# Ledger of designs, part 106: designed miniproteins, single chains, continued (5)

Each design is a single chain, and the fold is of that chain. pLDDT is the mean over its residues in the fold that is shown.

## One batch from the design tools (miniprotein)

Design m19662
Fold by ESMFold2-Fast:
Structure m19662 (fold): chain A 109 residues (1-109)
Amino acid sequence: SALELLREALRYVQKAIDALKQGDLDSAYDYAKKALDLIEEALKLIGPVLEAEISLGMARISLSVADLIGKPSESLLQQAIRSLLEAIVALGERLGDKELVEEARKLLE
C-alpha cells in the first residue's frame, strides 16, 4: 500500500539522518536514495500531488548533483533529506495519516 511505502521511506530518512550525524555520507546518500525510490512508488499509487512532486524533484536534483561531483556533500544530503520529509508530509496529508505527518514534521525540526 502507499502508506506502507511512505512508512518505510520515513524509516530510511531516519537512517539517513543518523548516518549523516555520524559523518557517514556514503550511507546517508544510499538511505536517502532508497527513500526517494519508495516515495516515487507511493506517488504512483496515490496519483499526482503537486507539493509532493515539487519536493521529490528537489530531492532528486540534490542527490543527482552529489553523484555528479563524485562526493556526497553534507549540505546536499541535508537538502535532499528535508525535501524527502516535505514530500512525505504532503502525501501523508493527502492520505489523512496524522501520525505519519507528525513524525515527518518532527524530523524537520
Scores: mean pLDDT 87

Design m19663
Fold by ESMFold2-Fast:
Formats: structure tokens, sequence, C-alpha cells
Structure m19663 (fold): chain A 71 residues (1-71)
């Protein structure tokens, strides 16, 4: 569905953001993996409940937190 695609797109953007932070030396590989695992757990939680909008917004919030250096 379109909503499921939005969640996948948000996860891919988050993954890309983590790769860029690792490349800049701002995150270690292990920190990036831990954050990706958290994002996947959040996505899976909301997807299991068919709450696609919350899944998308939560992942986008994680991306913003990484971009702003909060994580």
Amino acid sequence: SEKRKQVEEALEEFRQTLKERVARGELSESQAQALLDIAQEVADYYLSRKNYDLATEAIKALTRAVESGLL
C-alpha cells in the first residue's frame, strides 16, 4: 500500500542519514547499527498495528534527531 511505502521510504532515508554520519566520523558503526535496530523495532511495532502514519512520523523524528546531533 502507499502508506507502507512511506514507512519504507522513511526507513531508507534514516539508513542513508546514518551512513553519512558514519562516513563523517560522527557515529561509530556500532552506534549506527544500534540506532537502525531501534528504528526497525519502532517501524515493526506500528506496522503490526497497521498504524502507518505513526510509523512514518516516528522514523522521521529519529532522522531529525540524528541530523541535529541529539543521537
Scores: mean pLDDT 87

Design m19664
Fold by ESMFold2-Fast:
Structure m19664 (fold): chain A 80 residues (1-80)
Amino acid sequence: SRALELIDEAIEALKNKVSDEQLSALIYRLQLEAFRSKDPKEASYLEKVATAIINARENKDFDGAVKELEKIKEEYEKDL
């Protein structure tokens, strides 16, 4: 699933504390995929992931955001 791949990429990016430019590109890709999704549940999970990254960047809490993304991934996998 492309959505799961993007969620995994987001978790990896936060763990590796990638640049703000890389995070901005990832947020854009997540929002774009959510907008294009024909599955409202998939769109909702991708939007939650994008929001978590935005909050992590603003608050500089990347460790907390990783835990939040891992929980979002688990919830999404249960909804598949």
Scores: mean pLDDT 85

Design m19665
Fold by ESMFold2-Fast:
Structure m19665 (fold): chain A 88 residues (1-88)
Amino acid sequence: SIDEMRQRIFERLSEVFEEAEKASPEKGETLYRYGITLLQIGAFLTDPSLEPEAQEMIDELSKIDPERGAEVRQLLEEANKALEEHAK
């Protein structure tokens, strides 16, 4: 559901915030990009026209952190599925 997707994004954002407090400056940049990408996917759940912006942010994150990039790409795919199921 959309509510479950929002909850997952919130939980990941909380984890990113906690990790950022302990991070080096280099890791902090990656965590910042990860966090804003999660926020963009959250925005996409409210406005599906924002999908291209979410995809661009995922692509940029994937260049610096392929594992987190893959994670947020999967989240976007799951978000699309939740929106499709909600529309039916």
Scores: mean pLDDT 79

Design m19666
Fold by ESMFold2-Fast:
Structure m19666 (fold): chain A 114 residues (1-114)
Amino acid sequence: MEEVEELVRRVRELALKAGIDPEYADMLADFVRAVAEKYGVETARAVVELIEAYINGDKEKMDEAVRRLAEAAGITEEQAREFADLVKGMLDGARTASAIDRERAALAQKLAEL
């Protein structure tokens, strides 16, 4: 349980540093917790390493994380790469949603000043 909580905290901090709003950072943290509960702590660790490598733009570490994910989850490397693409889409979606929320907040503030 404590190891899962450390992974959850790590992914949340990584998301916040990447400019993802707390609401979506919490959703990513919940996703990592769900992975740990269903597929084990090592699979969740590989997912966090993949997220960190993607945020940092480190292609070598992304490839290592994909291999670790395949080994931990007992899936093929091809399946792990497909999963990595879904995780990337989720992160890109969270960034886009965070940007839209900031635009909405700025517009609401301008309207309140009228």
Scores: mean pLDDT 80

Design m19667
Fold by ESMFold2-Fast:
Structure m19667 (fold): chain A 94 residues (1-94)
Amino acid sequence: SSTQQQQNIQLIQDVVTDIDNMISQQTDPQQRQQLQQIRDSLIDHIRNNDIQGAINSIQQGRGIIQRISQQSSGTMQMRYQMTVNTINSVIDTI
């Protein structure tokens, strides 16, 4: 339904916001670039109303974010893990 589609877009936008926050705090340039690529892909899919493409991009991005989490420590590791949990919830909902 159009209401469900709007809700799905909002959930994906929330993931974009979480990734933007991670980009702002990321000091490793390669990891920052990987996060930026995930963000830009999601924004492009939202712009084109391509929900399936956005889901596929989120699933690929989850793997990258999980890897970055494993290479992180302390509060940053917890932030990345929380984002992975948010992504899992979004995928399960959509």
Scores: mean pLDDT 84

Design m19668
Fold by ESMFold2-Fast:
Structure m19668 (fold): chain A 93 residues (1-93)
Amino acid sequence: DPILEQLRNTNDLDKLVDLTDQGLKAKGINRSRDYIRAALQEMLDKVANFKLLKEALIEYLTQDDSKARNTIGLLTLALNEGATLSIKFLTDI
């Protein structure tokens, strides 16, 4: 999957937003690009772990139920102090 390959290799938030939008649309999920950006920015501001964010997004886009649940669960625990946009984004799956 070329989107997932680019996602693994990106270190840029703007590119991560673009790839997340493309991956969601490929699955028939239409979310606002502004909403995606706001959620990902909040996650980075709270967690400061780009690798964890990328791993969570890869599993979010692949919908591997066991892996997506584990990584998203870990990220949600790290975000659990006032990260309302991030929690909404991750739990709307």
Scores: mean pLDDT 70

Design m19669
Fold by ESMFold2-Fast:
Formats: C-alpha cells, structure tokens, sequence
Structure m19669 (fold): chain A 74 residues (1-74)
C-alpha cells in the first residue's frame, strides 16, 4: 500500500513517524498533493523527511516535483 511505502521511506531516512502521520502523508500523496515544508510542520515531522517523500512522489510519477528537485540539487 502507499502507506507502507511512506513508512519504509521514512524508516530508511531514520525518521520515526506514528501510524497516524504515515496515513496522513499517504492520503496527501494519493490526492496528488505536493509534500511541502509547511505540511511537514503541520504533521509534526522534521524537514529531513522532505527529500525522501519528494523522491517517493517523483517515483510515483509527479513530474512537477522532478523539476523542483532538479532546480534545488543542480
């Protein structure tokens, strides 16, 4: 499930998230919402969660995030 992918991505990044936080992120991603620093703050997640979650959204085909990451990293 998408929630399982979110959990795995956060665990690999060393980020401890509750099941409620994982489910909230999965719902946002399923709705096609871009994960932003503001959304992470609202969910009480560290900014270090941004990169893994954005990379997950790119893998799921959110092309707009691919361009945003390319501008930040190169």
Amino acid sequence: SLAEEVREVLEKAGIRASEEQVEALAELIERGEVITPKLLEELDLPLEALKPLVELQIELGVEELKEAVEKVTG
Scores: mean pLDDT 75

Design m19670
Fold by ESMFold2-Fast:
Structure m19670 (fold): chain A 69 residues (1-69)
Amino acid sequence: SAAELEALRAELERLIAELERRRDEAVKQGNTKEAERLQRIIDGARAALAGGPTVLRVAVAELRRYLAQ
């Protein structure tokens, strides 16, 4: 449904914002390798925002796994 699609996009945008905060913290700590890794994940997630429900569900699940660390 449209409501489910919008909820998935909103959740993905929320998770992207959390990754961006972690990237900024890695930059402040001088952890270049971690900052670059997080940026690649952010770029992939932003590309997924234009996708359909399957792409959005996969992206949300992957970001939740990374953020659970």
Scores: mean pLDDT 87

Design m19671
Fold by ESMFold2-Fast:
Structure m19671 (fold): chain A 66 residues (1-66)
Amino acid sequence: MEEEIERIVKEAEERLKKAGFSDEGIANVTAHVRRLLEEAESLEEGKEMVDRVVKAVIQHLKDKKA
């Protein structure tokens, strides 16, 4: 379970880095992602929530810059 959470967090970090987030921004989002995964009823639900959050923050950053 914890290894799978770590993998998902690492993938989220890479996506955020590609989107141009700062190190501090990445740390903040990944901390939130980790909490979501720990609080989710299942790992499958946690993955879906994480994907939605990561997509939303990346889109928000793009919209903010546009």
Scores: mean pLDDT 78

Design m19672
Fold by ESMFold2-Fast:
Structure m19672 (fold): chain A 90 residues (1-90)
Amino acid sequence: SIKEKLQELQKIFSEIAERLADKNPEAARLARIAVEYLQKALEGDEKTIKTALRFALAAFRAIRNISTDPEVQEKADEAIKLLEEILKEL
């Protein structure tokens, strides 16, 4: 379900934020902001959900481009695929 995919995205973003906290604080902040937007997506109306998911997608793309950590890049790529799938279903 969409809810399960959103919960998986929150987990991925939280893991990225933890991994980047010491290595790249700016990317970690982007990841935390994306978690906040995903929380709004879980609780909001359809318009809020679409806006929040598009913001989260932009944040993941930014993290993917900023990070040199292969594990972070892999997690970001996973999250981008999940976000694109959710947005296609909406």
Scores: mean pLDDT 77

Design m19673
Fold by ESMFold2-Fast:
Structure m19673 (fold): chain A 72 residues (1-72)
Amino acid sequence: SELEELAERLERAPDEEIPELIREGARKAQSLGMTALAEELLKLAEEAEVSPDKEKIKRRAVEGLRMGARLL
């Protein structure tokens, strides 16, 4: 699953790459018709851009991507 692959990449990513990887996940979710997941991921990407606590945001995005993968 592409969403699961993105979740694995995101878990290993340095802080600087987190917002863009979450946006990539949002674009993929949208292409799969998962609009609610895509909107939540875009919000998390925006939060990751400004938040010093990227670990919590990353964890939530990974959880969302994996849940999306299970629904496919």
Scores: mean pLDDT 84

Design m19674
Fold by ESMFold2-Fast:
Structure m19674 (fold): chain A 79 residues (1-79)
Amino acid sequence: MEEEIAERIGREVAALGREAGLPAVAALGEAVAAMDEAAVAELLPAAAEEGRANPEVARRVAAVVAAAGREYEAALAAS
């Protein structure tokens, strides 16, 4: 479940980064999909800077993460 959600979030974030031409956001998404915590920590500052320069993309990424968080909580509540 957690693996599935991380892979889906990561792929969606990576796709958003590629479509917007934001290489750090795309790389961050790939790291999340791979569940590579060290790569996520390394890429996060650059991805955050790209997000600040591109607030529309940042909002779309936040929506993906928020939706996945709600899905995960619902799955936990259902056992």
Scores: mean pLDDT 78

Design m19675
Fold by ESMFold2-Fast:
Structure m19675 (fold): chain A 85 residues (1-85)
Amino acid sequence: MEKLLKIIEEKSKSEEEKKKRLLAYAEVYEGIAEALGHILEGIKNIEKKNNKYDEEEYEKLEELVKKSQEENLKLAEELKKLAKE
């Protein structure tokens, strides 16, 4: 987060440009969270089709992916809040 905010600050010539960049990055993080969900579902479907599905390993992967989705969505919300200031 800190490195991204520094890049936005350094590249932004105005507060309006900074707000636009914050909102654009929020949209990117929301897109990453959505893509992670599709990847997880795709992996499950492929592994079930190939009789490689391990329920315990998949549950661990699902927990890691859901945590990553939540972290990306939190970053998006933080960026949106900064854009409103």
Scores: mean pLDDT 81

Design m19676
Fold by ESMFold2-Fast:
Structure m19676 (fold): chain A 108 residues (1-108)
Amino acid sequence: SIDEIVEQALEFAKALLEEGMDVASVALVFTGLILAQLGLPLTLVEPGATEDEILEIIREDVKRILEAYGLSEHAEELAERLVEAIREKDAEKVLEVLEEIAELLKSA
């Protein structure tokens, strides 16, 4: 089910953060797994992409996911909060935002 995939994506993101994976890469894995399950197009990250280019991909992917679930009212705020946490390289804040996104998706 979609709820199971969202939960699996969150648990995988947690495990990757515990292993010390880069927070932007963790966010891309989380959003990519959910987009793939929804049958939505994945945004390609080109080799050598800048941090700003990667953050824009993450912002747009979060918005697309929330819009697909009818949660457009939360899209801009959550996307910006996630991007800011990644810019700060704060794994705890990144995880908090991913958990909030997962809870909203599971309740929709």
Scores: mean pLDDT 85

Design m19677
Fold by ESMFold2-Fast:
Structure m19677 (fold): chain A 71 residues (1-71)
Amino acid sequence: SAAAKKQELLQKAEEAIQRGREFVARAGREVARALRTVGREVADRIAQRGLEFAEEAEREVKEALQKAAEI
């Protein structure tokens, strides 16, 4: 049904948000560790990967919400 499809898309958006939240928490810990152990260059690289992941997650959420709005 249309209602079930809309709920599925909203669930996908929630899962993308949760993945982004978990990644940011993990990346924060890894950046802090890298600054103490292996230096700033590695910490900057981890932070950059985090930004790339956040952009992908934002795209997934926007697509799911747009598809849900069309139902």
Scores: mean pLDDT 71

Design m19678
Fold by ESMFold2-Fast:
Structure m19678 (fold): chain A 93 residues (1-93)
Amino acid sequence: MAPSLEELEKKLEEIAKEAAKEKDPEEAKKKFEELIEKDEYLKKLREFQRIGYELTLTSDLSGREIIEKAAEEANLPESVKKQLLEALEREEA
């Protein structure tokens, strides 16, 4: 099965810790990007973030519509998309 959003967040945290071991901020950023590119699901999540940010700047879409379109374009697993939508609903509640 595809990883849960919580599992992806944990992977992202571990990657951030590894990158933070670099003393130079530019090297830390490069290491972080390299580690994301090596993980299939984190790469898709990164593409989701890029598309979502672009849609936020260029469209009048709601947060829900942005998540749905960005997840579709990035080919995120349906389980991850559902968890992102549920997280949005909890923040708006």
Scores: mean pLDDT 77

Design m19679
Fold by ESMFold2-Fast:
Order: C-alpha cells, then sequence, then structure tokens
Structure m19679 (fold): chain A 85 residues (1-85)
C-alpha cells in the first residue's frame, strides 16, 4: 500500500541518515557518495531556511515547503525519486 511504501522509504532514509550522523560524530572519513549526500543536505538547508523564515506566519506555504524538503531529503538519502502525493 502507499502508506506501507512511505513508511519503508522513511525507515530506509532514517537508517542512511543515522549511519552518516554516526560517522560525523566519530570523525570517520566520508566516502565520495556520503560527502555528496552531506553537501546536498547543506544546500537544501541554505535554500529552504530563508524561505521558511519568510513564510513563518503562512501555514499553507509552510506546509508546502516542508513537503518539498521532505521529498528532496528522502531522494538524497535513498538516491531514488520520491514524491509525496
Amino acid sequence: SMVEDAQKAWEEAREVAQRLADKLENNLPLDAEEQRILDGLKELEKEYEPLAEKNRDNREKGLELLAEVYEKTVELLLKKPYTLT
């Protein structure tokens, strides 16, 4: 089902994120793919932080931006297209 597929994708993304976080916390070297993911996450923060602040009092736009950040984060972590319908 769509719900089961979304839960599985989120669990897989969380596992990848936790692995990356553990490496960073322990000062372990990142490989090229892990570095690409980290750089991509930093670019998402740089792009969306000012947009989130600008739309702080706009709930509808805030939820739209949150969905976009979620989709792009999952795509980066799993290296697969992901769309929240």
Scores: mean pLDDT 74

Design m19680
Fold by ESMFold2-Fast:
Structure m19680 (fold): chain A 94 residues (1-94)
Amino acid sequence: SMLEMVKKMKESLLAYIEELKASDLPEEEKREAAVTVGLIAYQEIIELSQDPKVIELAKEAKEKLIELRKNKASLDEIEKEFKRYMEKIEEAIS
């Protein structure tokens, strides 16, 4: 049930990002929180997966989140890229 785990991670993180958007936290703190939980999720996928294609996509996703943080990307941009990579991983597992 790697697919069920990835779907649950995607749903949980998207819900968390919506909560961050609704909060009155500084934008930098919202960005750091969103990137941090995304990096943790992709790292867990890397550690639990035995599929080289899934591992490579999760590594690319981590690199993308780090670049978005460095470039001070909006929460919307972080959400979009997080969702895109999770969906690519879901397709690779299917």
Scores: mean pLDDT 89

Design m19681
Fold by ESMFold2-Fast:
Structure m19681 (fold): chain A 84 residues (1-84)
Amino acid sequence: SHHKKEAEKLEKKLLENARKFGESIEGPQGGKANEKTVKELIKKAIEYKKKGDEKKALNSKIAVSILSGVPVSLVEKLVELELA
């Protein structure tokens, strides 16, 4: 679907940003570890949102924002696109 394609493109860009952010802190290995952690947190945010656990969903989105340097609003947009 259109929304799925937009979500996939946005997730890729967000994960690339997360890797670069992690690299700025701990070098190349930190970048890879941070990308993996952020990817797992995005999945958790989607799962919590589907379950109706709004508090855990929000906390997961905030964690993604902190670890990627990307605004929470962009993380929220990704999650909404994944659910559309």
Scores: mean pLDDT 85

Design m19682
Fold by ESMFold2-Fast:
Structure m19682 (fold): chain A 72 residues (1-72)
Amino acid sequence: DKHFENLKRVAEEMVRHGLSIRDAAKRAGVSMSTLRESAEYFGVDPKNGGEIVLAVDKILKERGEEPVSSLG
């Protein structure tokens, strides 16, 4: 799912490097418009970094995968 992969990449950059949403998106190669579209797809506020990380972690835990929050 492209929307999940976009959120996951941005969340990983925020957690690993302590980046703002904008800087994390830039580093992940995700435009702010693409991030907004992907966040809205999951009902997540694209302006809330904590909400993005929590949404990604919830999906990863449901899949039996390591949470992004563990990478920081």
Scores: mean pLDDT 84

Design m19683
Fold by ESMFold2-Fast:
Structure m19683 (fold): chain A 84 residues (1-84)
Amino acid sequence: SKVMEAIRLGLRIIKEAEKKGSLTFDELNEILDKLRQEGVDEEVIDIVRKLAEEHMKKTGKDTFSLEEVREIVLKAIEEVRKKE
């Protein structure tokens, strides 16, 4: 299920944000690239990347707080669910 992949991917991103206190856009892209190499669905990765880029354009910042990371992840899971 793409929804389950999105949930697992999202939890891994949130865990890294919790460990570091925040994530930069570059750090998020490094996580996404690793997950893509591990076989996570390209559509799920593209949805997360798109939402992160949209959030960055809205805030003008290249760094996401833990709360912002959680928001992006939840939106990505919802987008994947609607397409399933």
Scores: mean pLDDT 85

Design m19684
Fold by ESMFold2-Fast:
Structure m19684 (fold): chain A 83 residues (1-83)
Amino acid sequence: EEAERVARRIVDAMTDEQKEATLKGLDEEIERLKKAMPNADEETRKQLERQIEYLKKIKEAIENDDRDGLVRILAEHLEEMRK
């Protein structure tokens, strides 16, 4: 609803330059999470692996110009932050 509309506005407002910046940020975040894995316990490592897979899905949606997929991913994140 509101989160989906906000997410859609964000995605629709993204320029090609902002998409490239977002892809770079996702790559940097994935590397950051991967670097945290050696110091984490087994349960934390599993959580980090799930987060990495989630970020990869966002990256794939941007790379494939999957607007609806990206909107859904962002809307889910915004709803979680609202809690």
Scores: mean pLDDT 77

Design m19685
Fold by ESMFold2-Fast:
Structure m19685 (fold): chain A 68 residues (1-68)
Amino acid sequence: SLKEEAERAAKRAEALIAGLDQVPADYLSEGARQAKELYRRGIELYRQGDYEEALKTFREAEELARAT
């Protein structure tokens, strides 16, 4: 289901974002800050039941965090 896919994408993004949380805010790249913001937006979309948009947003967060 889209909900389960969004949950898996959230888990992958969360793992990458957790690595970025070890970096002080002053040393975070713009891409890293954007990845964290996309992750938070994905969580909000998921809570609203918009699993399709949450999935897309979590995938964007994952890709951006990987590029960092």
Scores: mean pLDDT 83

Design m19686
Fold by ESMFold2-Fast:
Structure m19686 (fold): chain A 75 residues (1-75)
Amino acid sequence: MEKSLVIDGRKFKSEEELVEHLKKEIEKAAAEGVTTLNIAIEGMKLSSEAERELRQTAHANGVRLNIFPSAEEAK
């Protein structure tokens, strides 16, 4: 099952709060049986460290995570 979320990064006080919120969304998706989660983050670009942490959390919960924005050429 696939699920998509749009998150306004500008609503968060810090990147850490955004990451914590997204981890909870990943855990909720896993509890609902979601196997692929697409997250579109608007108004903020996550650091590579934050993206890595989110991918690790998703993997630990058995969820394939796709985060946007990233689809620019040069991988």
Scores: mean pLDDT 77

Design m19687
Fold by ESMFold2-Fast:
Structure m19687 (fold): chain A 90 residues (1-90)
Amino acid sequence: MVEEIIEKLKKFTEEVKEAVLNNASPEELQKLRQEHIAEAIKAGLPGEVISEIRALFQNAIRLVIAKKPKEEIIKEIEKETEKLIEKIKE
């Protein structure tokens, strides 16, 4: 069951990374965030994990608005995802 949560999280973050690579606007990323949060709630993820996912997506959107290089945005998404996975495994 923990493995299922991690797999869902990895899929969510891969979709965000793909959107960033495809020049998604902040508005498009906000829609993707809403969809992923709705799916996480439906899947019964803990509220703490859902809050961390919200924070991760909001940080990615902030970096896109700040016009950071895609490479930096992807690296930050990956870093925050690894931290969240470690927290879930505990």
Scores: mean pLDDT 80

Design m19688
Fold by ESMFold2-Fast:
Structure m19688 (fold): chain A 61 residues (1-61)
Amino acid sequence: SDADIIAFNRGRRALSPEEVRALLARADRDGDGVLTRAELTALIRSLGEEPTDRALALAEP
């Protein structure tokens, strides 16, 4: 339904830079916060969310 689509889009847009940093901390085993753009994109999409330019800017590549 339209409500489900809105809820999904809200979830994806709710990813703030702080939330992306928390995801990086979980994915980065060394705690350096460095991931490739491809790895970050795959991680965000695996959570059912859309990567944003801001999120991808946290990955240096």
Scores: mean pLDDT 57

Design m19689
Fold by ESMFold2-Fast:
Structure m19689 (fold): chain A 78 residues (1-78)
Amino acid sequence: MEFEKIVEEARKKAIQAAKEGVSAGDLDTARERIAQIFLEAAKKLLDLGVPIDEVSRALQRVADAAREAYEKALEEKK
């Protein structure tokens, strides 16, 4: 289903952006990339007619996954 594909793709991209940003020591670029991933996912979901509350819940799951990847990558860099 398109909704699940958009959310899973955003999740994978956000995790990868967080890991790459920490590894490169460029956290500003990592945050900007994650923000763009969220904006693109939100636009696609809203264009699909997904209600705002469903979009918010889906993006919250993506945010949680990106945060965990970011924290883990920071600990591994130390």
Scores: mean pLDDT 80

Design m19690
Fold by ESMFold2-Fast:
Structure m19690 (fold): chain A 98 residues (1-98)
Amino acid sequence: MSAATLAKAQKLVVEALRLAAERSSGVRKKYLEIEAKQYADPIIGQLLFHGELLQLEGAPEITDNSSDETLRELVKRYLQALGVPEEEAEEIADEVIP
Protein backbone atom coordinates (compact mmCIF):
# COMPACT_ATOMS: atom_id res chain seq x y z
CA MET A 1 0.00 0.00 0.00
CA SER A 2 1.38 3.44 -0.90
CA ALA A 3 2.03 6.08 1.79
CA ALA A 4 -0.57 8.39 0.20
CA THR A 5 -3.26 5.67 0.21
CA LEU A 6 -2.41 4.76 3.81
CA ALA A 7 -2.66 8.44 4.86
CA LYS A 8 -6.04 8.78 3.12
CA ALA A 9 -7.41 5.65 4.86
CA GLN A 10 -6.02 6.87 8.22
CA LYS A 11 -7.79 10.25 7.83
CA LEU A 12 -11.09 8.49 7.06
CA VAL A 13 -10.74 6.31 10.18
CA VAL A 14 -9.94 9.39 12.32
CA GLU A 15 -13.07 11.20 11.04
CA ALA A 16 -15.15 8.05 11.68
CA LEU A 17 -13.82 7.80 15.26
CA ARG A 18 -14.69 11.48 15.84
CA LEU A 19 -18.23 10.89 14.57
CA ALA A 20 -18.56 7.75 16.74
CA ALA A 21 -17.43 9.83 19.76
CA GLU A 22 -20.05 12.53 18.96
CA ARG A 23 -22.75 9.80 18.93
CA SER A 24 -21.55 8.41 22.30
CA SER A 25 -21.67 9.59 25.92
CA GLY A 26 -19.79 9.17 29.19
CA VAL A 27 -16.73 6.92 29.36
CA ARG A 28 -17.28 5.55 25.82
CA LYS A 29 -17.24 9.08 24.33
CA LYS A 30 -13.99 9.89 26.17
CA TYR A 31 -12.39 6.62 25.01
CA LEU A 32 -13.29 7.29 21.35
CA GLU A 33 -12.06 10.92 21.60
CA ILE A 34 -8.70 9.66 22.93
CA GLU A 35 -8.45 7.05 20.15
CA ALA A 36 -9.25 9.70 17.50
CA LYS A 37 -6.54 12.04 18.88
CA GLN A 38 -3.94 9.25 18.96
CA TYR A 39 -4.73 8.12 15.40
CA ALA A 40 -4.65 11.75 14.18
CA ASP A 41 -1.00 12.17 15.32
CA PRO A 42 1.34 12.45 12.27
CA ILE A 43 3.87 9.91 13.60
CA ILE A 44 2.25 7.83 16.37
CA GLY A 45 -1.12 7.75 14.59
CA GLN A 46 0.42 6.42 11.37
CA LEU A 47 2.24 3.66 13.27
CA LEU A 48 -0.86 2.70 15.29
CA PHE A 49 -3.10 2.74 12.20
CA HIS A 50 -0.71 0.58 10.16
CA GLY A 51 -0.19 -1.88 13.02
CA GLU A 52 -3.90 -2.35 13.65
CA LEU A 53 -4.64 -2.58 9.89
CA LEU A 54 -2.28 -5.59 9.64
CA GLN A 55 -4.31 -7.34 12.40
CA LEU A 56 -7.80 -6.63 11.01
CA GLU A 57 -9.37 -10.00 10.16
CA GLY A 58 -11.59 -9.80 7.08
CA ALA A 59 -10.45 -6.29 6.15
CA PRO A 60 -10.31 -5.62 2.38
CA GLU A 61 -6.97 -5.01 0.66
CA ILE A 62 -6.52 -1.29 0.04
CA THR A 63 -4.75 0.03 -3.08
CA ASP A 64 -4.37 3.43 -4.78
CA ASN A 65 -7.39 2.47 -6.95
CA SER A 66 -9.65 1.25 -4.12
CA SER A 67 -13.36 2.04 -4.53
CA ASP A 68 -15.48 3.99 -2.04
CA GLU A 69 -17.17 0.67 -1.16
CA THR A 70 -13.77 -0.83 -0.24
CA LEU A 71 -12.86 2.20 1.89
CA ARG A 72 -16.27 2.06 3.66
CA GLU A 73 -15.72 -1.63 4.45
CA LEU A 74 -12.23 -0.84 5.84
CA VAL A 75 -13.58 1.99 8.05
CA LYS A 76 -16.44 -0.27 9.24
CA ARG A 77 -14.03 -3.10 10.16
CA TYR A 78 -11.66 -0.69 11.90
CA LEU A 79 -14.49 0.80 14.02
CA GLN A 80 -15.68 -2.71 14.94
CA ALA A 81 -12.12 -3.63 16.05
CA LEU A 82 -12.23 -0.57 18.36
CA GLY A 83 -15.56 -1.70 19.86
CA VAL A 84 -18.17 0.17 17.79
CA PRO A 85 -21.26 -2.03 17.10
CA GLU A 86 -21.63 -3.28 13.49
CA GLU A 87 -24.78 -1.32 12.64
CA GLU A 88 -23.37 1.96 14.04
CA ALA A 89 -20.01 1.35 12.32
CA GLU A 90 -21.81 0.87 8.96
CA GLU A 91 -23.82 4.10 9.39
CA ILE A 92 -20.68 6.06 10.33
CA ALA A 93 -18.68 4.63 7.39
CA ASP A 94 -21.49 5.65 5.00
CA GLU A 95 -21.51 9.16 6.52
CA VAL A 96 -17.70 9.59 6.23
CA ILE A 97 -17.59 8.15 2.68
CA PRO A 98 -20.91 9.21 1.05
Scores: mean pLDDT 77

Design m19691
Fold by ESMFold2-Fast:
Order: sequence, then structure tokens, then C-alpha cells
Structure m19691 (fold): chain A 55 residues (1-55)
Amino acid sequence: SLGATLTGAIVAALAYKNGMSEEEALRSGVVAGLHHGATREQAIEGAKIGLELAK
């Protein structure tokens, strides 16, 4: 869902801004997206977008 994808993006962005590595931020975003019902593809793309916006 779009909401789950956005949740993953927000989590990845916040994790990175809070000092986590890019790898940990991405992982955190993917996990959050999956927990909120995103497909694997949506979770990965959302987390990537969130991480890139946070850079």
C-alpha cells in the first residue's frame, strides 16, 4: 500500500538523520514498510527514496 511504502521511506530518512549508517537506515525502512503491509518491492523502493531524500 502507499501508506506502508511512505512509512518505510519516513523511517529510513529519520534513521539516517539520527546517525545510523546508510545500510542500517535502509534496513530499518524496509522492515517498517514490510510490517505495515508493503510488498517486498514497495518496501525496498520506499526505503531507498527516503534515504536519498535524507542525504
Scores: mean pLDDT 84

Design m19692
Fold by ESMFold2-Fast:
Structure m19692 (fold): chain A 64 residues (1-64)
Amino acid sequence: GDYVGQAKKHLEMVKEMISSTTDPGYIGLLLGLSRPSLDVLRQQDPELAQKIIKELYEISEKQL
């Protein structure tokens, strides 16, 4: 299956959801929910996974 493509789409949705909220608890939940998709990417492309992790935290910091 296209697990990597699905993981990328899920992470894009998580980024949009973080960008639309200022609730620290909800942001924490969304970051937690991103972990399985990040693990899928890390197995195939660890550099891309690390870049996306950094982007998620940078977006989260801008919302807090």
Scores: mean pLDDT 82

Design m19693
Fold by ESMFold2-Fast:
Structure m19693 (fold): chain A 117 residues (1-117)
Amino acid sequence: SLAEEILALLDALLAEIRRLVEKVKAGTLSDEEAVAAVERLVALTEELRRLAEEAFPDDAELRALVDALQALVGEIVMVVARLLAGEISREEAAEKLEELQRELEGVIARLRARIEA
């Protein structure tokens, strides 16, 4: 079902952000891996939006949660870009990404609860 496909995308998004944060904290994230991770996160949120609009076209609250999720991923993209440009330290990037991961996990939990209702 579309609902099951959306839930799978939410799980994939969580796995991607957790891997990204772990690698930044460990200092093992290559520039190539960082670019690939950001591209995957953006693609997952675009796919999520398409499926959510198809499955739940009249759910304004669900659309607001998807908008919030995309905004958080946009902030993750900016943190990674600043890290790659040498504008912030790895320690500062890790701290910001851990905060964004917690906020993203909260939005995903709310999306999951609404979809499973």
Scores: mean pLDDT 89

Design m19694
Fold by ESMFold2-Fast:
Structure m19694 (fold): chain A 57 residues (1-57)
Amino acid sequence: MEEAARAAGRRNAAVMKETFGASEEEQKKIVEYAVESVRLNREEPGVGKGGSFNAAP
């Protein structure tokens, strides 16, 4: 499942680069954030959908 999250993060990063001119570092952080979210969900599967309240800037 981490691979799927990484792919989704890469797609989002590409859109951010084209639309908002996001830097390579910003793109990398977007991908890493997506992967980390999946890892946290693996440890606490019951909270996966809730993520809004646990999200940080």
Scores: mean pLDDT 66

Design m19695
Fold by ESMFold2-Fast:
Structure m19695 (fold): chain A 103 residues (1-103)
Amino acid sequence: GAVEAAEALKEAADKEDGALAAQAALEIARDAIRGELTDEDAAAAREAARYALENSTNPLVKAAAEAALTAVEGAEEGDRDGLSVAIEAALRAIGVLLEALAA
């Protein structure tokens, strides 16, 4: 779930692991698209993304964290525009994952 994905994003920041960060961001975006991101899930994801942005120097980890924040913003809007934002976040997370796997 999104809480486990938030913890994985923090771990990815500590390990400088872009693939793990991208997978975590994609799970958060999936829950956002499905309308399954609770207020507690959103808070955990936002905290984990901010932690990753402050503590990682890996550009792929930072890009995944930005995607996770965008997904949370989309979920909080809860309308068609919010759904579009969450889908865009998922596409960015997929792009980060593909780049990490190509390295």
Scores: mean pLDDT 87

Design m19696
Fold by ESMFold2-Fast:
Structure m19696 (fold): chain A 74 residues (1-74)
Amino acid sequence: MVPVIPASEQDAAIAQLDGITKAAIERIKKTLDPEEAEKKSEEIRKLTEQLKEAIRAGDSVAMEEYARKMEELI
């Protein structure tokens, strides 16, 4: 089977996601207590990994679900 999303688009999406994740974690570290920042950063990193897996698998349903959860945290 061929992936629904071309590899070049997958790479672009992953790079964009990494940028968003990094910016969100930086903001959290500046605004929250270190302990709360670590907890929230862990949740964001976990969702980022799940979303990357969904992108690589071409699972549009999983991508939408994890993207929504990520948006709720950011």
Scores: mean pLDDT 75

